# Designed miniproteins, single chains, continued (2), part 21

Each design is a single chain, and the fold is of that chain. pLDDT is the mean over its residues in the fold that is shown.

## One batch from the design tools (miniprotein)

Design m4693
Fold by ESMFold2-Fast:
Structure m4693 (fold): chain A 97 residues (1-97)
Amino acid sequence: SKKQELARRAVELLLKGLKLKIALHLGIKVEELTDEDIKKALEEAGVDPSVLDDLKKEEEEAEKLLEEELSDEEAEDAERAAERYEKIIKELEEKLK
């Protein structure tokens, strides 16, 4: 249960971090940032805009993991997804500098 909660929180924090970086790049408030703004910023940075859709799917899947008793393997997969997306966000930071 704790691993599933940590995986969900990691995905949530990564998505929030991505939104903050893009909002700062665009010079707008995080609260005013739309999915379209995020995808446009990703395209301008040369990053596939599907990264946002992937992050949202991982967040939704992690939330479902908390509602059902799932295997340790599924919890590990969610944790690995969070680590993978942390790498993508770091690469995005280099391109948006």
Scores: mean pLDDT 67

Design m4694
Fold by ESMFold2-Fast:
Structure m4694 (fold): chain A 60 residues (1-60)
Amino acid sequence: SEEEKRRRERRERVIEGASEGVKMIGAAATKVSNEKEGGDTSEAEKELEKYQERLDEIEK
């Protein structure tokens, strides 16, 4: 049914969002570690931005 299909699509979207969220957490942890060591955070920042863009795309 249409309701069942909509429910499945919502679930798939949530699962994809959760997966990207886990990747963002990993990138954020790397950024914090690099900041604490006084290192360059640019690569971790790019990864965070990339995952945020993908999350925004999934939510559209």
Scores: mean pLDDT 73

Design m4695
Fold by ESMFold2-Fast:
Structure m4695 (fold): chain A 55 residues (1-55)
Amino acid sequence: MSLDEKREELLARVKELAPEKYEQIKEELDRLMKTESEEVFELYLDIGFQELDAA
């Protein structure tokens, strides 16, 4: 999965589980994409998925 596909998947899950936070999380991810390396951005996406999948 590309970083763009991972980002879209994470945002889709946020939109389903916490739609009120969608705009804020989207802005944060857009900021991270511009300011952080690709490796760091992917790490943040993976952490986001883990948090959403937590029991």
Scores: mean pLDDT 77

Design m4696
Fold by ESMFold2-Fast:
Structure m4696 (fold): chain A 71 residues (1-71)
Amino acid sequence: DSKKRIYGLEYMRAYGRVGAALLQDPSKADEVAEEVIEEYRKGELSEELVEAARHAYGLQKTLFQNTQAYK
């Protein structure tokens, strides 16, 4: 389905950009995530896809925190 393909690509974009921020400075990750979400809102994506991307960021942040606790 086209919606799922678009969602997957936007998820990967958010993952890459937020992931880079988390690796450099975790305190800036929330700011970078808001910038990515703002780009989605200004784009042609539906509100549903924007919310899905926000959830994807939340999962990524949780995984990063778990990795830090593991080490």
Scores: mean pLDDT 58

Design m4697
Fold by ESMFold2-Fast:
Structure m4697 (fold): chain A 70 residues (1-70)
Amino acid sequence: ERKEITEEDVKEAYEEARKNLSSEPKYDPAEVQAEIARLEELLAANADKDPMLQLAAREGIRLAKELLKR
């Protein structure tokens, strides 16, 4: 049985969002950096949580950092 939302679906959503944002960057880089720091703190605090959720969070942080380079 398929879950309503999987960690794989979250990863794909991040990839699609990054692709769309590359052509429409209306974000504040400082706000993006603040969200990255927040996600890193949450990931560290929840190190023993579901490994797939940890993977999704790390991928989200990586994609956000790549977005800041643009």
Scores: mean pLDDT 64

Design m4698
Fold by ESMFold2-Fast:
Structure m4698 (fold): chain A 92 residues (1-92)
Amino acid sequence: LSKEEIEKLKKAVELAKKIYEKIKDKLDEESQKNLKTALKRAEEDPSDIKALLAVIKTLIDEGFDEEAKKIYELIRSILSDEEKAFLDNVLE
């Protein structure tokens, strides 16, 4: 990953952390645990794109599509064509 891509991933992690703090009281215990675990992985290694994708997918599953889209828009250029196709379809 380039320096620019790492900076985008770090910004996405910080946004995801802010989103989690705002919505955590609306999540059940299992969803809170799943989101917190994925977020911790992304925070420990911002280059772990799969961890950020897990955050995005969990938000979508819980009905927070607008929040998921905000994170997605920051990292879209870094994702594979398959990942973009999936998320573009779900977050239209």
Scores: mean pLDDT 81

Design m4699
Fold by ESMFold2-Fast:
Structure m4699 (fold): chain A 56 residues (1-56)
Amino acid sequence: AEKAARDIAEGRVTDETQAAIDALAKNMGFDAATRAVRLALEGKVEEAARIIEKGL
């Protein structure tokens, strides 16, 4: 969760990061996935990681 959020914040989209976001979208919906990505891009890595972790 934290690694995926950090990778997004740094502009890195890895297979692991994509899988985490896809799982979040599947389990909690597209809005949750979109919010997690936006929070990470804003530098709110901890908040983004918490949302991603709930989707796992």
Scores: mean pLDDT 78

Design m4700
Fold by ESMFold2-Fast:
Structure m4700 (fold): chain A 82 residues (1-82)
Amino acid sequence: MGEAIELFQKAVEAAREGKPEEAAKLTREGMRLYFKAQGLSDEEADQLADRVAKAVEEAMREGKTLEEINQAIAKAVSEFLK
């Protein structure tokens, strides 16, 4: 759990610095660890982490705020779980 939180903090820093690719990579790594900790399989965790990372990268490239990026993450997670 600590590792996932640290990766998310680094992803937020990368996002603030205007580095969408780095933010997406860190988000993917953090989400993968987070979802595995929640009991998802390695495959499910990887698929959902990739989905969230793409949502973050796209939102950043569109110049969305950090709040809007968080909303995009929530949407990606909810759509995967349906």
Scores: mean pLDDT 78

Design m4701
Fold by ESMFold2-Fast:
Structure m4701 (fold): chain A 64 residues (1-64)
Amino acid sequence: AATVYGTGPDADAADRLLSRFGYEDDGVLDERHHAAILGFQRANGLADDGVADAATVAALATLF
């Protein structure tokens, strides 16, 4: 079942950035989106709480 719990206010922006990087994210705030955020956070040494906060979105944006 999909959940929006654990997603931050910038979840939509993070979702669009992840999709552009070729992560398996279909633009829906679901378990796939949450897993993609966690994986990105762990790979980049960010807090791995699965929340698309400003720090996570800023880190994604620096790759563009």
Scores: mean pLDDT 60

Design m4702
Fold by ESMFold2-Fast:
Structure m4702 (fold): chain A 71 residues (1-71)
Amino acid sequence: SAAAAHVASQRANADAALEGTQREMDRKVKEALEKSPEEGEKARINAEKELQDVQSRLDAALAATEARYAA
């Protein structure tokens, strides 16, 4: 159905966005580690927070789409 296709597309887009964010965070952590171990630790913690924020926003958007189609 169109609803199932939209939800599936949104999940695929969410997965792609998370992969992109993960790659960007990995890059920042590597660059920070080259400066110092302390900067690397801070970057890793910040990366975990950023990934969690992105995941939460994407989960909320998916839930809203599913709710719209369940009505």
Scores: mean pLDDT 82

Design m4703
Fold by ESMFold2-Fast:
Structure m4703 (fold): chain A 83 residues (1-83)
Amino acid sequence: LLEEAQKKIEQAEELVREAKKLKEEGASKEEIEKLLKKAEEAVREAVDLLIEGLNEGKISEEQFKELGEKAKEIADEITKLRE
C-alpha cells in the first residue's frame, strides 16, 4: 500500500513535468490535458491507497500527512497548468 501510493505520486509528478514541458514548447491544450488527466487519476489512486492503508493501520498518520500534502501540491499544480 505505501509503496504503491508512493509509485502513484511519482507517476503523477512525472506526468506534470511532461505537461509543463509541453506547455512551454507551445503544445496544444488537448495534448497537455491528456497528461493532466492521467496525473489527476494517479493522484486520486494514490489518495485512495493512503486512506486504505491508514484505515488498515499499514500507513502511519505521519506518512499519510506527508504523502497527502505532496498529492495536494500536485493537484494544485494541475489546476494551475489548466489556466
Scores: mean pLDDT 84

Design m4704
Fold by ESMFold2-Fast:
Structure m4704 (fold): chain A 91 residues (1-91)
Amino acid sequence: DEEIEKLLDRIAEITGISREEARKLVDEYFKKRDELNKKLKEAGIEVTQEQLDAMDEKILREILGDDLTPEQIAELKRLVDEIESLRSRKA
């Protein structure tokens, strides 16, 4: 919980939003990613990790807009991946 809150604070700092808005953003990101993965599975499409990473970046840009630098997108991707890892360890 504490570790996830620190990661949400970092997302909030990068994006200029509140921690509560950062949590909603992370939840929306995972929801959109799950919907995309479901569609790919239903279509029988196999994708590489490189293609998945590119799609994850596209989802982040759709949620946050095009004002983010590539470096900011990469850092946000890293932070949301760490949140997913922490949530998985607690499940």
Scores: mean pLDDT 78

Design m4705
Fold by ESMFold2-Fast:
Structure m4705 (fold): chain A 89 residues (1-89)
Amino acid sequence: SEDLRKAAEYVLEAAKYLMKGDVKKAKEYLEKAREYAEKHPDDPLAQDILEAVELLEEGIENKDTLEGVIKTIAAALIAIGVLEDLRLA
């Protein structure tokens, strides 16, 4: 699914900008990721992307903390897993 590939790529961009301290761009990419994933509500991979979005939102709320960094990494790993599943299918 091109929509789910884009959603996963947007999660990775959001994580990248959050790690650079650009919260505004991180939020913009998270919104795009959510929009693409919500088009496929019954797809397990879309549900994984929405979980990654929630983790990144928590990463933003816990900015500059170890917990926030861990949640950002967890979200990126979920997005990478979705991209790998889409490539193998």
Scores: mean pLDDT 87

Design m4706
Fold by ESMFold2-Fast:
Structure m4706 (fold): chain A 100 residues (1-100)
Amino acid sequence: SKEEESIKKVFEHHKKLALDPSLHPLVRAMHFLSAIDLLKELYKDDPQAFKEALERLLKEVYETLGPNFLRAVKVLIENDRDTSNAEFKKLVLELIDKLL
């Protein structure tokens, strides 16, 4: 759909900025969190496809930016007091821990 195509374009934009070494680490982390949220929306009807896509994204970021970037992202997620997405945050943290 046109909406799905638009979400994919915004996801790719945030992913590109998250992987850009010229940007400040905090700015990159913010773009990465936005990319994960858009990925969740893109695969909202397929939890297995979401998990597989998230695992691929996390592995790519680990290989490109190293473990310290994922450790920083983990700290940001753990310190986020918004409980509205608790199960989603738990899944993201579990997948990050498998790479660290």
Scores: mean pLDDT 83

Design m4707
Fold by ESMFold2-Fast:
Structure m4707 (fold): chain A 84 residues (1-84)
Amino acid sequence: MLPTETKILVYKAYILTRELGYSLEETAEILGVSRATVSRALRFVEENPELLPELEATLLREEPELYLELYVEVGMKRIEAYLG
């Protein structure tokens, strides 16, 4: 089982890259980690997609305000993509 802080990092990296469309470099800058750390986080998700609901629940439990902020951004990007 991953530490809680690692689960949060992995899920944030997933949302920023896969849902919000940020590059590995931009995601690394946003999260304050190395590009290699982001790459490993994404690989973990690709190898363990069934764990995404657990990772999401961990972020919601530990950082609910950040969770809401990320999902507002996801919703806005989805609307922008639909309109553009």
Scores: mean pLDDT 82

Design m4708
Fold by ESMFold2-Fast:
Structure m4708 (fold): chain A 63 residues (1-63)
Amino acid sequence: SARDRLLALAEANGGVLTEDDAVRAIITSDLSPALVEALAALLKANGGKMTLEQLKEALAAHA
């Protein structure tokens, strides 16, 4: 799933998901609009990246 890919990408990159990795995963996957907006907001707030912990929180809130 897209969620599993995002988690795997963050884990492979030392616990950080970059904007480029997030965008690639989102484009190839049917994620809810609310989750896409939440991820975009986190990336914007953190200068184009987010931690694995922030990603897990966003995924849980929009499950």
Scores: mean pLDDT 78

Design m4709
Fold by ESMFold2-Fast:
Formats: C-alpha cells, structure tokens, sequence
Structure m4709 (fold): chain A 85 residues (1-85)
C-alpha cells in the first residue's frame, strides 16, 4: 500500500536515517523525475535532514535491504529505499 508524506517521515526517523545515507527510487505512472526528487527532498527536510548531504539516485530496480517507502503522487507512484551510511 501507499503511505502519506508524514508516515514516510516518521518511518525514516524511526529507522535512524542520517546524513551520508543513500536514497534509491523508482517511478511508475505519470510523475516527472523532478517532481519525484522534490517529494523525496521534502520528506528528508521534514525528517530534519539536509538533502544536499544525501545521495538521491533513480534506479530500475530497488535494493531489497533498507527502509522502504511507497508514495502516491498525482497519477504516479514513488517507491524508495533508504540505505544507511
């Protein structure tokens, strides 16, 4: 299922994601890469993290390990995995 931005923020905080981490993401449906990256950066900012200190990378296949989030944005879906440093 999909989660809200606030649910994603709390999940990232609970997982202990810090600066130096890497975010891998995939996009399905109608959402631009810029919009997806902006949403991920906003989640990081709401979690108290500086997005400039976290690598954000679009991939074709997500890692199995790490902290997984799924977000609905308009007619698109973002799946992301947060990997600790």
Amino acid sequence: GTMTVDEAVEKIKAAGIEEGATVYYTVTGKISDEAAKNIIENILKKAGLDPSKIKIEKVEKLPKEGTHITLKAGDGTINAVFIKA
Scores: mean pLDDT 86

Design m4710
Fold by ESMFold2-Fast:
Structure m4710 (fold): chain A 90 residues (1-90)
Amino acid sequence: MADEGLERQKKALEEAIRLAREALKLIDTNPDEAIRLLRGAKAAAQQAMADEAVEYLDKAIEYLKQGDFDKAREYAEKGIKAAEEHLKQL
């Protein structure tokens, strides 16, 4: 049987990736909703213990709050990449 903890961690990483990708679409048009989605992505990454993804997603939220949409996009993309790499290791 699959490890229940491992399956929960995989689902959490997949959720973090989905939410962060959705946030990327909204950065310029609805930054408040993008922040909400990135906070959800960060929480999912924390559940998965994906520390590198958590760090990048936190930076994306910080830059979005400052109105730096270019840096927010860069760090959100780095967070997605870190979550994808972590998912490959599971």
Scores: mean pLDDT 86

Design m4711
Fold by ESMFold2-Fast:
Formats: structure tokens, C-alpha cells, sequence
Structure m4711 (fold): chain A 62 residues (1-62)
């Protein structure tokens, strides 16, 4: 449906923003010599991206 296409587009934007913000945060923590903080940010981003991808898949199956 057109509503599902709009929601999928919004979720793709959210995924892209999550990737960009995570890359920036990892870069900053790496420069600060804080690899544990960098890893925590990656882990949280991976969990959020997995949730977004699952919702996209659910909407595509409709």
C-alpha cells in the first residue's frame, strides 16, 4: 500500500541517520582513545538497526 511505502521510506531515513550518527560517535570515541564507548555505541546501533530492518520486512510482507 502507499501508506506502507511511506512508512518504509521513513524507516530507511531513520536507519541512515542511525548509521551516520553512530559513525560520528565512534570516530570521536576512537580519537579520545575510548574503545569501550565506541563498542557500546556500535552495539546499541546494531540493535536499533535490527529493529528497523524487522519492521521494514514486516511492512514489505503486507
Amino acid sequence: SSANQKKIAQLRVQKGATVGITDMAVYIFDKANDPEAAEQVRQKADELIADIDAEIARLQAQ
Scores: mean pLDDT 90

Design m4712
Fold by ESMFold2-Fast:
Structure m4712 (fold): chain A 95 residues (1-95)
Amino acid sequence: DKKIEELKKEMEKYNEKGLEYLEKAREILGEEEWKKISEKMSELPVPENIEEYEEKMKKAIEEAKKISEEAAELLEKARDYVKKIYEIEEEIKKL
């Protein structure tokens, strides 16, 4: 299906952008602080839906804000791209 292929390509682009923003946030925070935030987040369950993903990311963003406002803003951008991926996955499921 041409529509499904186009949506999958859009997901790939959003995934690449999300990863780019995550990497920029990691560079600003540094490896030690990134590891601490990641370890705290790993104690939370793996998100099964967009709402659980947003709650998990909200906690990560709050931890990042304590260290760097810029890193927190980059994590918010990464979150928004991942949310777009969840929305496209739901659209594909409806087709």
Scores: mean pLDDT 82

Design m4713
Fold by ESMFold2-Fast:
Structure m4713 (fold): chain A 106 residues (1-106)
Amino acid sequence: MEEIRRRIAELLERGAELAEKASQYFKKNGDEETAKILEDAARGLRALAEQARVSTDPEELANIARTGADVLESLADIAEKNGYTDIAKELRSIADELRRLAEEAR
């Protein structure tokens, strides 16, 4: 359980870092609205990471991981549609790993 909890939190933090990186690309291109969406998502992912670190309930951990994966998939779609294919691939990879950990958490 401790290992799964730690891995979920680490993946959510990595997702937040990628969302922040993508936000900077959108800001440079003048897309302030999409940049704000990515910044808001990064804050949400970090909040989920903190919840994961203190959770003692396997079902709560599974739900946190699935919620994070759903957010990351949405961000990957935004990145891909705007030509940031490498970021989109990384976001989907993290989402896939979070879904696998959600299954392992029970």
Scores: mean pLDDT 87

Design m4714
Fold by ESMFold2-Fast:
Structure m4714 (fold): chain A 73 residues (1-73)
Amino acid sequence: MSDEEVERMVERLAELSKEDPGVARALARMWFSIELLAGDAEAAERLARLAGEAGILSEEEAAALVAEAREAA
């Protein structure tokens, strides 16, 4: 997944989070897992970081997922 595709996904999830924060959080975690399973640890790390910055994930959850992606790389 490209940088632009990750940014666009996070923007869509941030918009969804205004209506349903639980669904937006679940989708962010799902896409993080898909990117790791696909072998794209860099995209997974970027997704987790941007989702944390956007408030979709908590700072603690985002940091944990970033660490997981870095260990997978």
Scores: mean pLDDT 83

Design m4715
Fold by ESMFold2-Fast:
Structure m4715 (fold): chain A 93 residues (1-93)
Amino acid sequence: SLEELLRLIGQAGLALKQRKYEQALQHTEQALQLAKQLNLSQEVIDHLQKAVDILRELVRAVKQGKPIDEAKVAQAMAHLEAAVRALVEERQA
């Protein structure tokens, strides 16, 4: 359901704010899979996919002991927020 998708994106965003990148990635991957199952717009799917890709980079950086790129954290959050915006617009159209 759309409510479940919004909950997953919200949990991903909260995990990201808490610097729990692996949890943020897991929630975002679940959101992406659900969006595909619901046959949502390519815009929603693209934003969730970009968030997954950036979160994978952040998880890799943590595992390699590299410094976290705060710009990438902001980009991942922006894509999660853009996915929510696209979902709200689909409900209104």
Scores: mean pLDDT 88

Design m4716
Fold by ESMFold2-Fast:
Structure m4716 (fold): chain A 110 residues (1-110)
Amino acid sequence: SELKKEFEESLEEMELAFLLLSIMDAIENGDTPENRERLERFVKRIGDILGIPEEEVEKLLERIFKAKTPEEVFDIFREFAEEVLTDERKKEIFFRALEIAKGIYESLKK
C-alpha cells in the first residue's frame, strides 16, 4: 500500500539521518581507533541501505577519515550523493536524511 511505502521510506530516512549524526559525533570526538571502527560501521551501513558498491564505500570512508569537522561530513556526503547515486529515488531519500541530520545537529549546537 501507499501508506506502507511512505512509512518504510520514513524509517529509512530516519536511520540514514541517525547514521549521519553518529558519523559527525565520531569525528567531533577525535581520530581514535575506537572512532575509526565506529566510522567504518556507520559508513558501511549507509552503503548497504543505499545499495552502493563496496569500492565506492571504501572511497567514501577514506574521505570521511580525512574530515576534521562535523560540518565537512555534510559536504562529503552531498558531493558523494551527486557523484555516485544514480537511482533518483534513493538520492531523494538520502538528501532528505542529510537535511534532517543537519537540522538536528544545528539544534544541538544551540
Scores: mean pLDDT 83

Design m4717
Fold by ESMFold2-Fast:
Structure m4717 (fold): chain A 65 residues (1-65)
Amino acid sequence: SREERLARVALAIGELMSEKGRDTVTVEEIAKRLGITPEEAQELVDELIAQGRAERVGDGYRVRP
């Protein structure tokens, strides 16, 4: 489902932030981790932002606790 895909993206952002010790991650990093296109990753990230589940900071994206 779309919600399962959104949850997977949110989890991937949090895991990448933790693993790389960074405050934000890029759409390319998300796409690579999940094996999806950058375009698909961007659409899912935009939806998470619209839902208040993620935010853009500079050129990257983060999830809130």
Scores: mean pLDDT 84

Design m4718
Fold by ESMFold2-Fast:
Structure m4718 (fold): chain A 108 residues (1-108)
Amino acid sequence: MSLLRQVQEELDRAEEALRRGDLETALEHVRRAIELLREHPELADDRELAQRLADLTLRILEELVRQDSPLIPEATALLNQVLDLLRNQPELRQRVEERMREIFGIQR
């Protein structure tokens, strides 16, 4: 199986888990995608893949915050890892940081 395909499959499974409201499983698949991208950081330079990972992780965080979930610290840690992967994509990184602040109400 190609590495790119493995990352895409993990993101597909995370989206499906999010649709079912299974936020713990969604975070597990996001974490696996991040682990693969940390092994092969050149794949994180793909804007479409990076944007999909960022958007999905933000959606999971927003839902966890809405539910006052004990998983908020884990999702926040994963988003910080996503920000590290976005070091070569400053515009996307800035949008993720702005969305995180909005979700936590710091910039409202």
Scores: mean pLDDT 85

Design m4719
Fold by ESMFold2-Fast:
Parts: sequence; C-alpha cells; structure tokens
Structure m4719 (fold): chain A 97 residues (1-97)
Amino acid sequence: SEVEKLVEEAIELIKELTKHALTTLDPRTAVRLSMILIGEITELELLKKNNAPISDIIKVIERTIEDIKSLADQKDPQVQEFLEKLEEILEQLKELE
C-alpha cells in the first residue's frame, strides 16, 4: 500500500539520520538521540505490521521530527535535508488520512 511505502521511506531516513548522528554529534548526545530514534523505528515497524490507523503513524513521525529538532544540530545541512524529507512524508500521510 501507499502507507506502507511511506512508512518504509520514513524508517530508512531515520536509520540514515541515526548513522549520521553517531558520526557528527558528541558521544552523549549521539547515544541519547540514537536510542530515541531506534525506539521510534521499532514503533513504526510495529504499526506497519499491525495495519495501525494512519493517525497513529502520523503521531510517531511528528514526535520523531520534534526529537530530531531537540537533539540534532539544526544548522547541519544533512540534518536539514533529513527533516525536510520526513516533513514531506508526514504531509503525504496526512493527505491519505
């Protein structure tokens, strides 16, 4: 389904951001953000597997965006690109709701 594709794209982006954070942030912040993002990836995978309502998926992605904005370096162009792509996926999911 279109929802499954968008969730898979979101998971892939979050995984790439996690990898980027581990190489660019200070160790304490990198570990903290990585643990949060891995938890959110797990939640998205479970929601996808269980055909959860789109509204539940939207809430996890919104929380993920806020967590990234809180802990990552928002002046990093790579972080900005990941956030823009996640926000685009979020908008597409809202259109399918």
Scores: mean pLDDT 88

Design m4720
Fold by ESMFold2-Fast:
Structure m4720 (fold): chain A 92 residues (1-92)
Amino acid sequence: SVLDQAEALIRQHIAALEAGDEAAAKAANDAFNQIVVDLLKQGKYELAAEIFRLEADLYEEAAARTTDPVLQKRLRAFARGARERAEYLLSR
């Protein structure tokens, strides 16, 4: 399902960030953004918002388990961006 694909890409992005692999992080994030763009083109705003809420939750979980303060701030910034995007889509 598109939800399973989105979750896999979010988890790949987190794993790449935890490993310091910026190229892998970019590739996962670019693929995730393509899924979102395709959903928005189809008018699937509620599903896109659900995916952004899932994204926020996964980044918050990753931030909670890390002991690296730089990575923690970065992951929480991604979580915040995801929540803001979900709220924007549901406010339209």
Scores: mean pLDDT 90

Design m4721
Fold by ESMFold2-Fast:
Structure m4721 (fold): chain A 63 residues (1-63)
Amino acid sequence: SADPADRATQRVLLVISQAPARPLTVRELAEAAGLSPGAVSRALRTLVAAGLVRRTPDGYLGV
C-alpha cells in the first residue's frame, strides 16, 4: 500500500492545483483534503522544498 505521508502530500498538491487563482490556508487545505492540520503542514514542507508550492502572506499557492 502507498505510504500515508506520500498520499497526504499528493492530496494537498491536488487541492492546490484545483484552486490556482487563490492562496489556501492550512485550515482550508485540511478541510478540503480531509487531513489533520499537522499532516497538511508536513505535506506543505515537502511541497515547498520540492518547489511545487509557494508560501504567501495569505496562504499557499501552486507554482
Scores: mean pLDDT 82

Design m4722
Fold by ESMFold2-Fast:
Structure m4722 (fold): chain A 59 residues (1-59)
Amino acid sequence: DIQTIVNELVNAIVKGDSKKVQEIIDDIRKNTNPQQQKEIFNMVNNYLNENKDKIEKLK
């Protein structure tokens, strides 16, 4: 499920878990095609850019 992968990657980025981020990215590249990879990374980038203020206010 692409949404689950996006959520896991966003969560790892927000927490600053560089090792987990790398592991998720490697898993994405291994288990998805280039079109799916583009979609996943686009969704992550959109979330981070559009919700930058919300992430800071998340509690």
Scores: mean pLDDT 76

Design m4723
Fold by ESMFold2-Fast:
Structure m4723 (fold): chain A 100 residues (1-100)
Amino acid sequence: MSTKERLLAELERVEAEFESVRDKLSPEAWEILEEFLEWLRRQIAEATSPLQALAVAMGIAELRAIVDEINEGKPPSAEELEETRRRLEALYAAAVAAAA
């Protein structure tokens, strides 16, 4: 399996896990999450370096940790999800710059 195929499969697995806990998130938090998932899918398609692939993998791992927290009764707020998304987008931008 290629790195891109593996990352896409992991992202799709995380998306399915979030659907199973959808009722535990606010509509605002879910909207931010859907935008972040779509952003990650786009970055998987555009990743050309190992650093970009690593940044995407870290983003997916962070989302898996959020699913685990929701299952433990600690769902994130919309503000917490937005902060996480901004931090991971900044990390990916740094990986793109470093790979150039």
Scores: mean pLDDT 80

Design m4724
Fold by ESMFold2-Fast:
Structure m4724 (fold): chain A 101 residues (1-101)
Amino acid sequence: SAAEEQKRLEELLEQAEAYEEVVIKYIAEKTGISPETVREYLEAGAEKLDEETREKLLKALAEFHALSLEEFRELARRYLGEGKAEKAVAALEAQRAALAE
């Protein structure tokens, strides 16, 4: 039904938001760059960032994508707490399943 589809979309949005928060906090922690600057990079691109900052962000993003599911789960729990962490993990599992096709 339309109501069930809307509920599924709301669940997917919550999962995507939790995942994005883990990405931003991980990169900020690894680089020392503010979470606000990391968000701007992910949303608008790196055009206004200096070369050193851009290089650090790209390296941290590559390291993030190399994380195992268990390493990601530990980070998500640390950044978001238990309830939101499982939403972030569900988003990562869905993304990795799609890429495996």
Scores: mean pLDDT 82

Design m4725
Fold by ESMFold2-Fast:
Structure m4725 (fold): chain A 104 residues (1-104)
Amino acid sequence: SPLEKRYAVLAAVLAVLEGELSFRKRQAEKIEDEKKKEELEKLLKELEKLLEEGKKLLKELDEAIKNKAPQSEIEKLIRELEKVIDEAAEISQKADKILKEELA
């Protein structure tokens, strides 16, 4: 099913982002500049909240597909989940910039 494939891709992207968050949290502990460490920790906390929202949306999408919800509801959940993933990617880029500058 195209929906099962779309769900699998979104689930895989979220799993990768969660793994990257865990890695970034470990790297943040190595930062010596206290202001840069605090800035990064704030970004990682925001990223964690977005990924938690993403997991909630993914669960809602799974239930909607399983219960054969209206296509409009499924499409709305996919759009909301894609928006969360895009926002998480933007914060990840900002976090990676700090990590690159401080751990060089």
Scores: mean pLDDT 88

Design m4726
Fold by ESMFold2-Fast:
Structure m4726 (fold): chain A 94 residues (1-94)
Amino acid sequence: SFEEFLESLRPLAEEIVSSFNGLDIGSANKLLEELIKKIQEFARENGLSGEQLEQLADETLWPKLDEAIKNGDYLSGMVYGTLGGAVHTAAGLL
């Protein structure tokens, strides 16, 4: 499922957030490009349009981002924000 796919990307998103927080911008950017590419490949393999990919991400990521912010878990908030931004970019490239 798309939710299982997004959860499989969480470690990569965590590494991106950690790299940015550590001011390793070069590594963060390369990992972000890899994340975007993985999302594009998933969408293409599953016949998803950019609109469908955005809709699935909104249903999956927005509630998790909101919950993280409500709980003061700003690290998880940054992770879900990173995933959402990557999905938006990937959708625009389809």
Scores: mean pLDDT 84

Design m4727
Fold by ESMFold2-Fast:
Structure m4727 (fold): chain A 74 residues (1-74)
Amino acid sequence: SPPMLPEEEAKKLLEEIKEILKEYKIGDKVKELLGEIARTLPQEYQDELTLTIADLHKADDEEDEKTLEKIKEL
């Protein structure tokens, strides 16, 4: 299993992801990457990320790739 991020780093990463997700749509590629990131987060932050994803608009492939690159920069 990947090592868990410290709570403060997990909180910062989740806040940065939420800011990206306010402006960008997600598709299957971003959902897969966010699933991998979630595995490195403490359970409380995993649950918050899952809730955040549930309310997002579905992206086409081009929108998904743009969001993917933004999250990879974190």
Scores: mean pLDDT 77

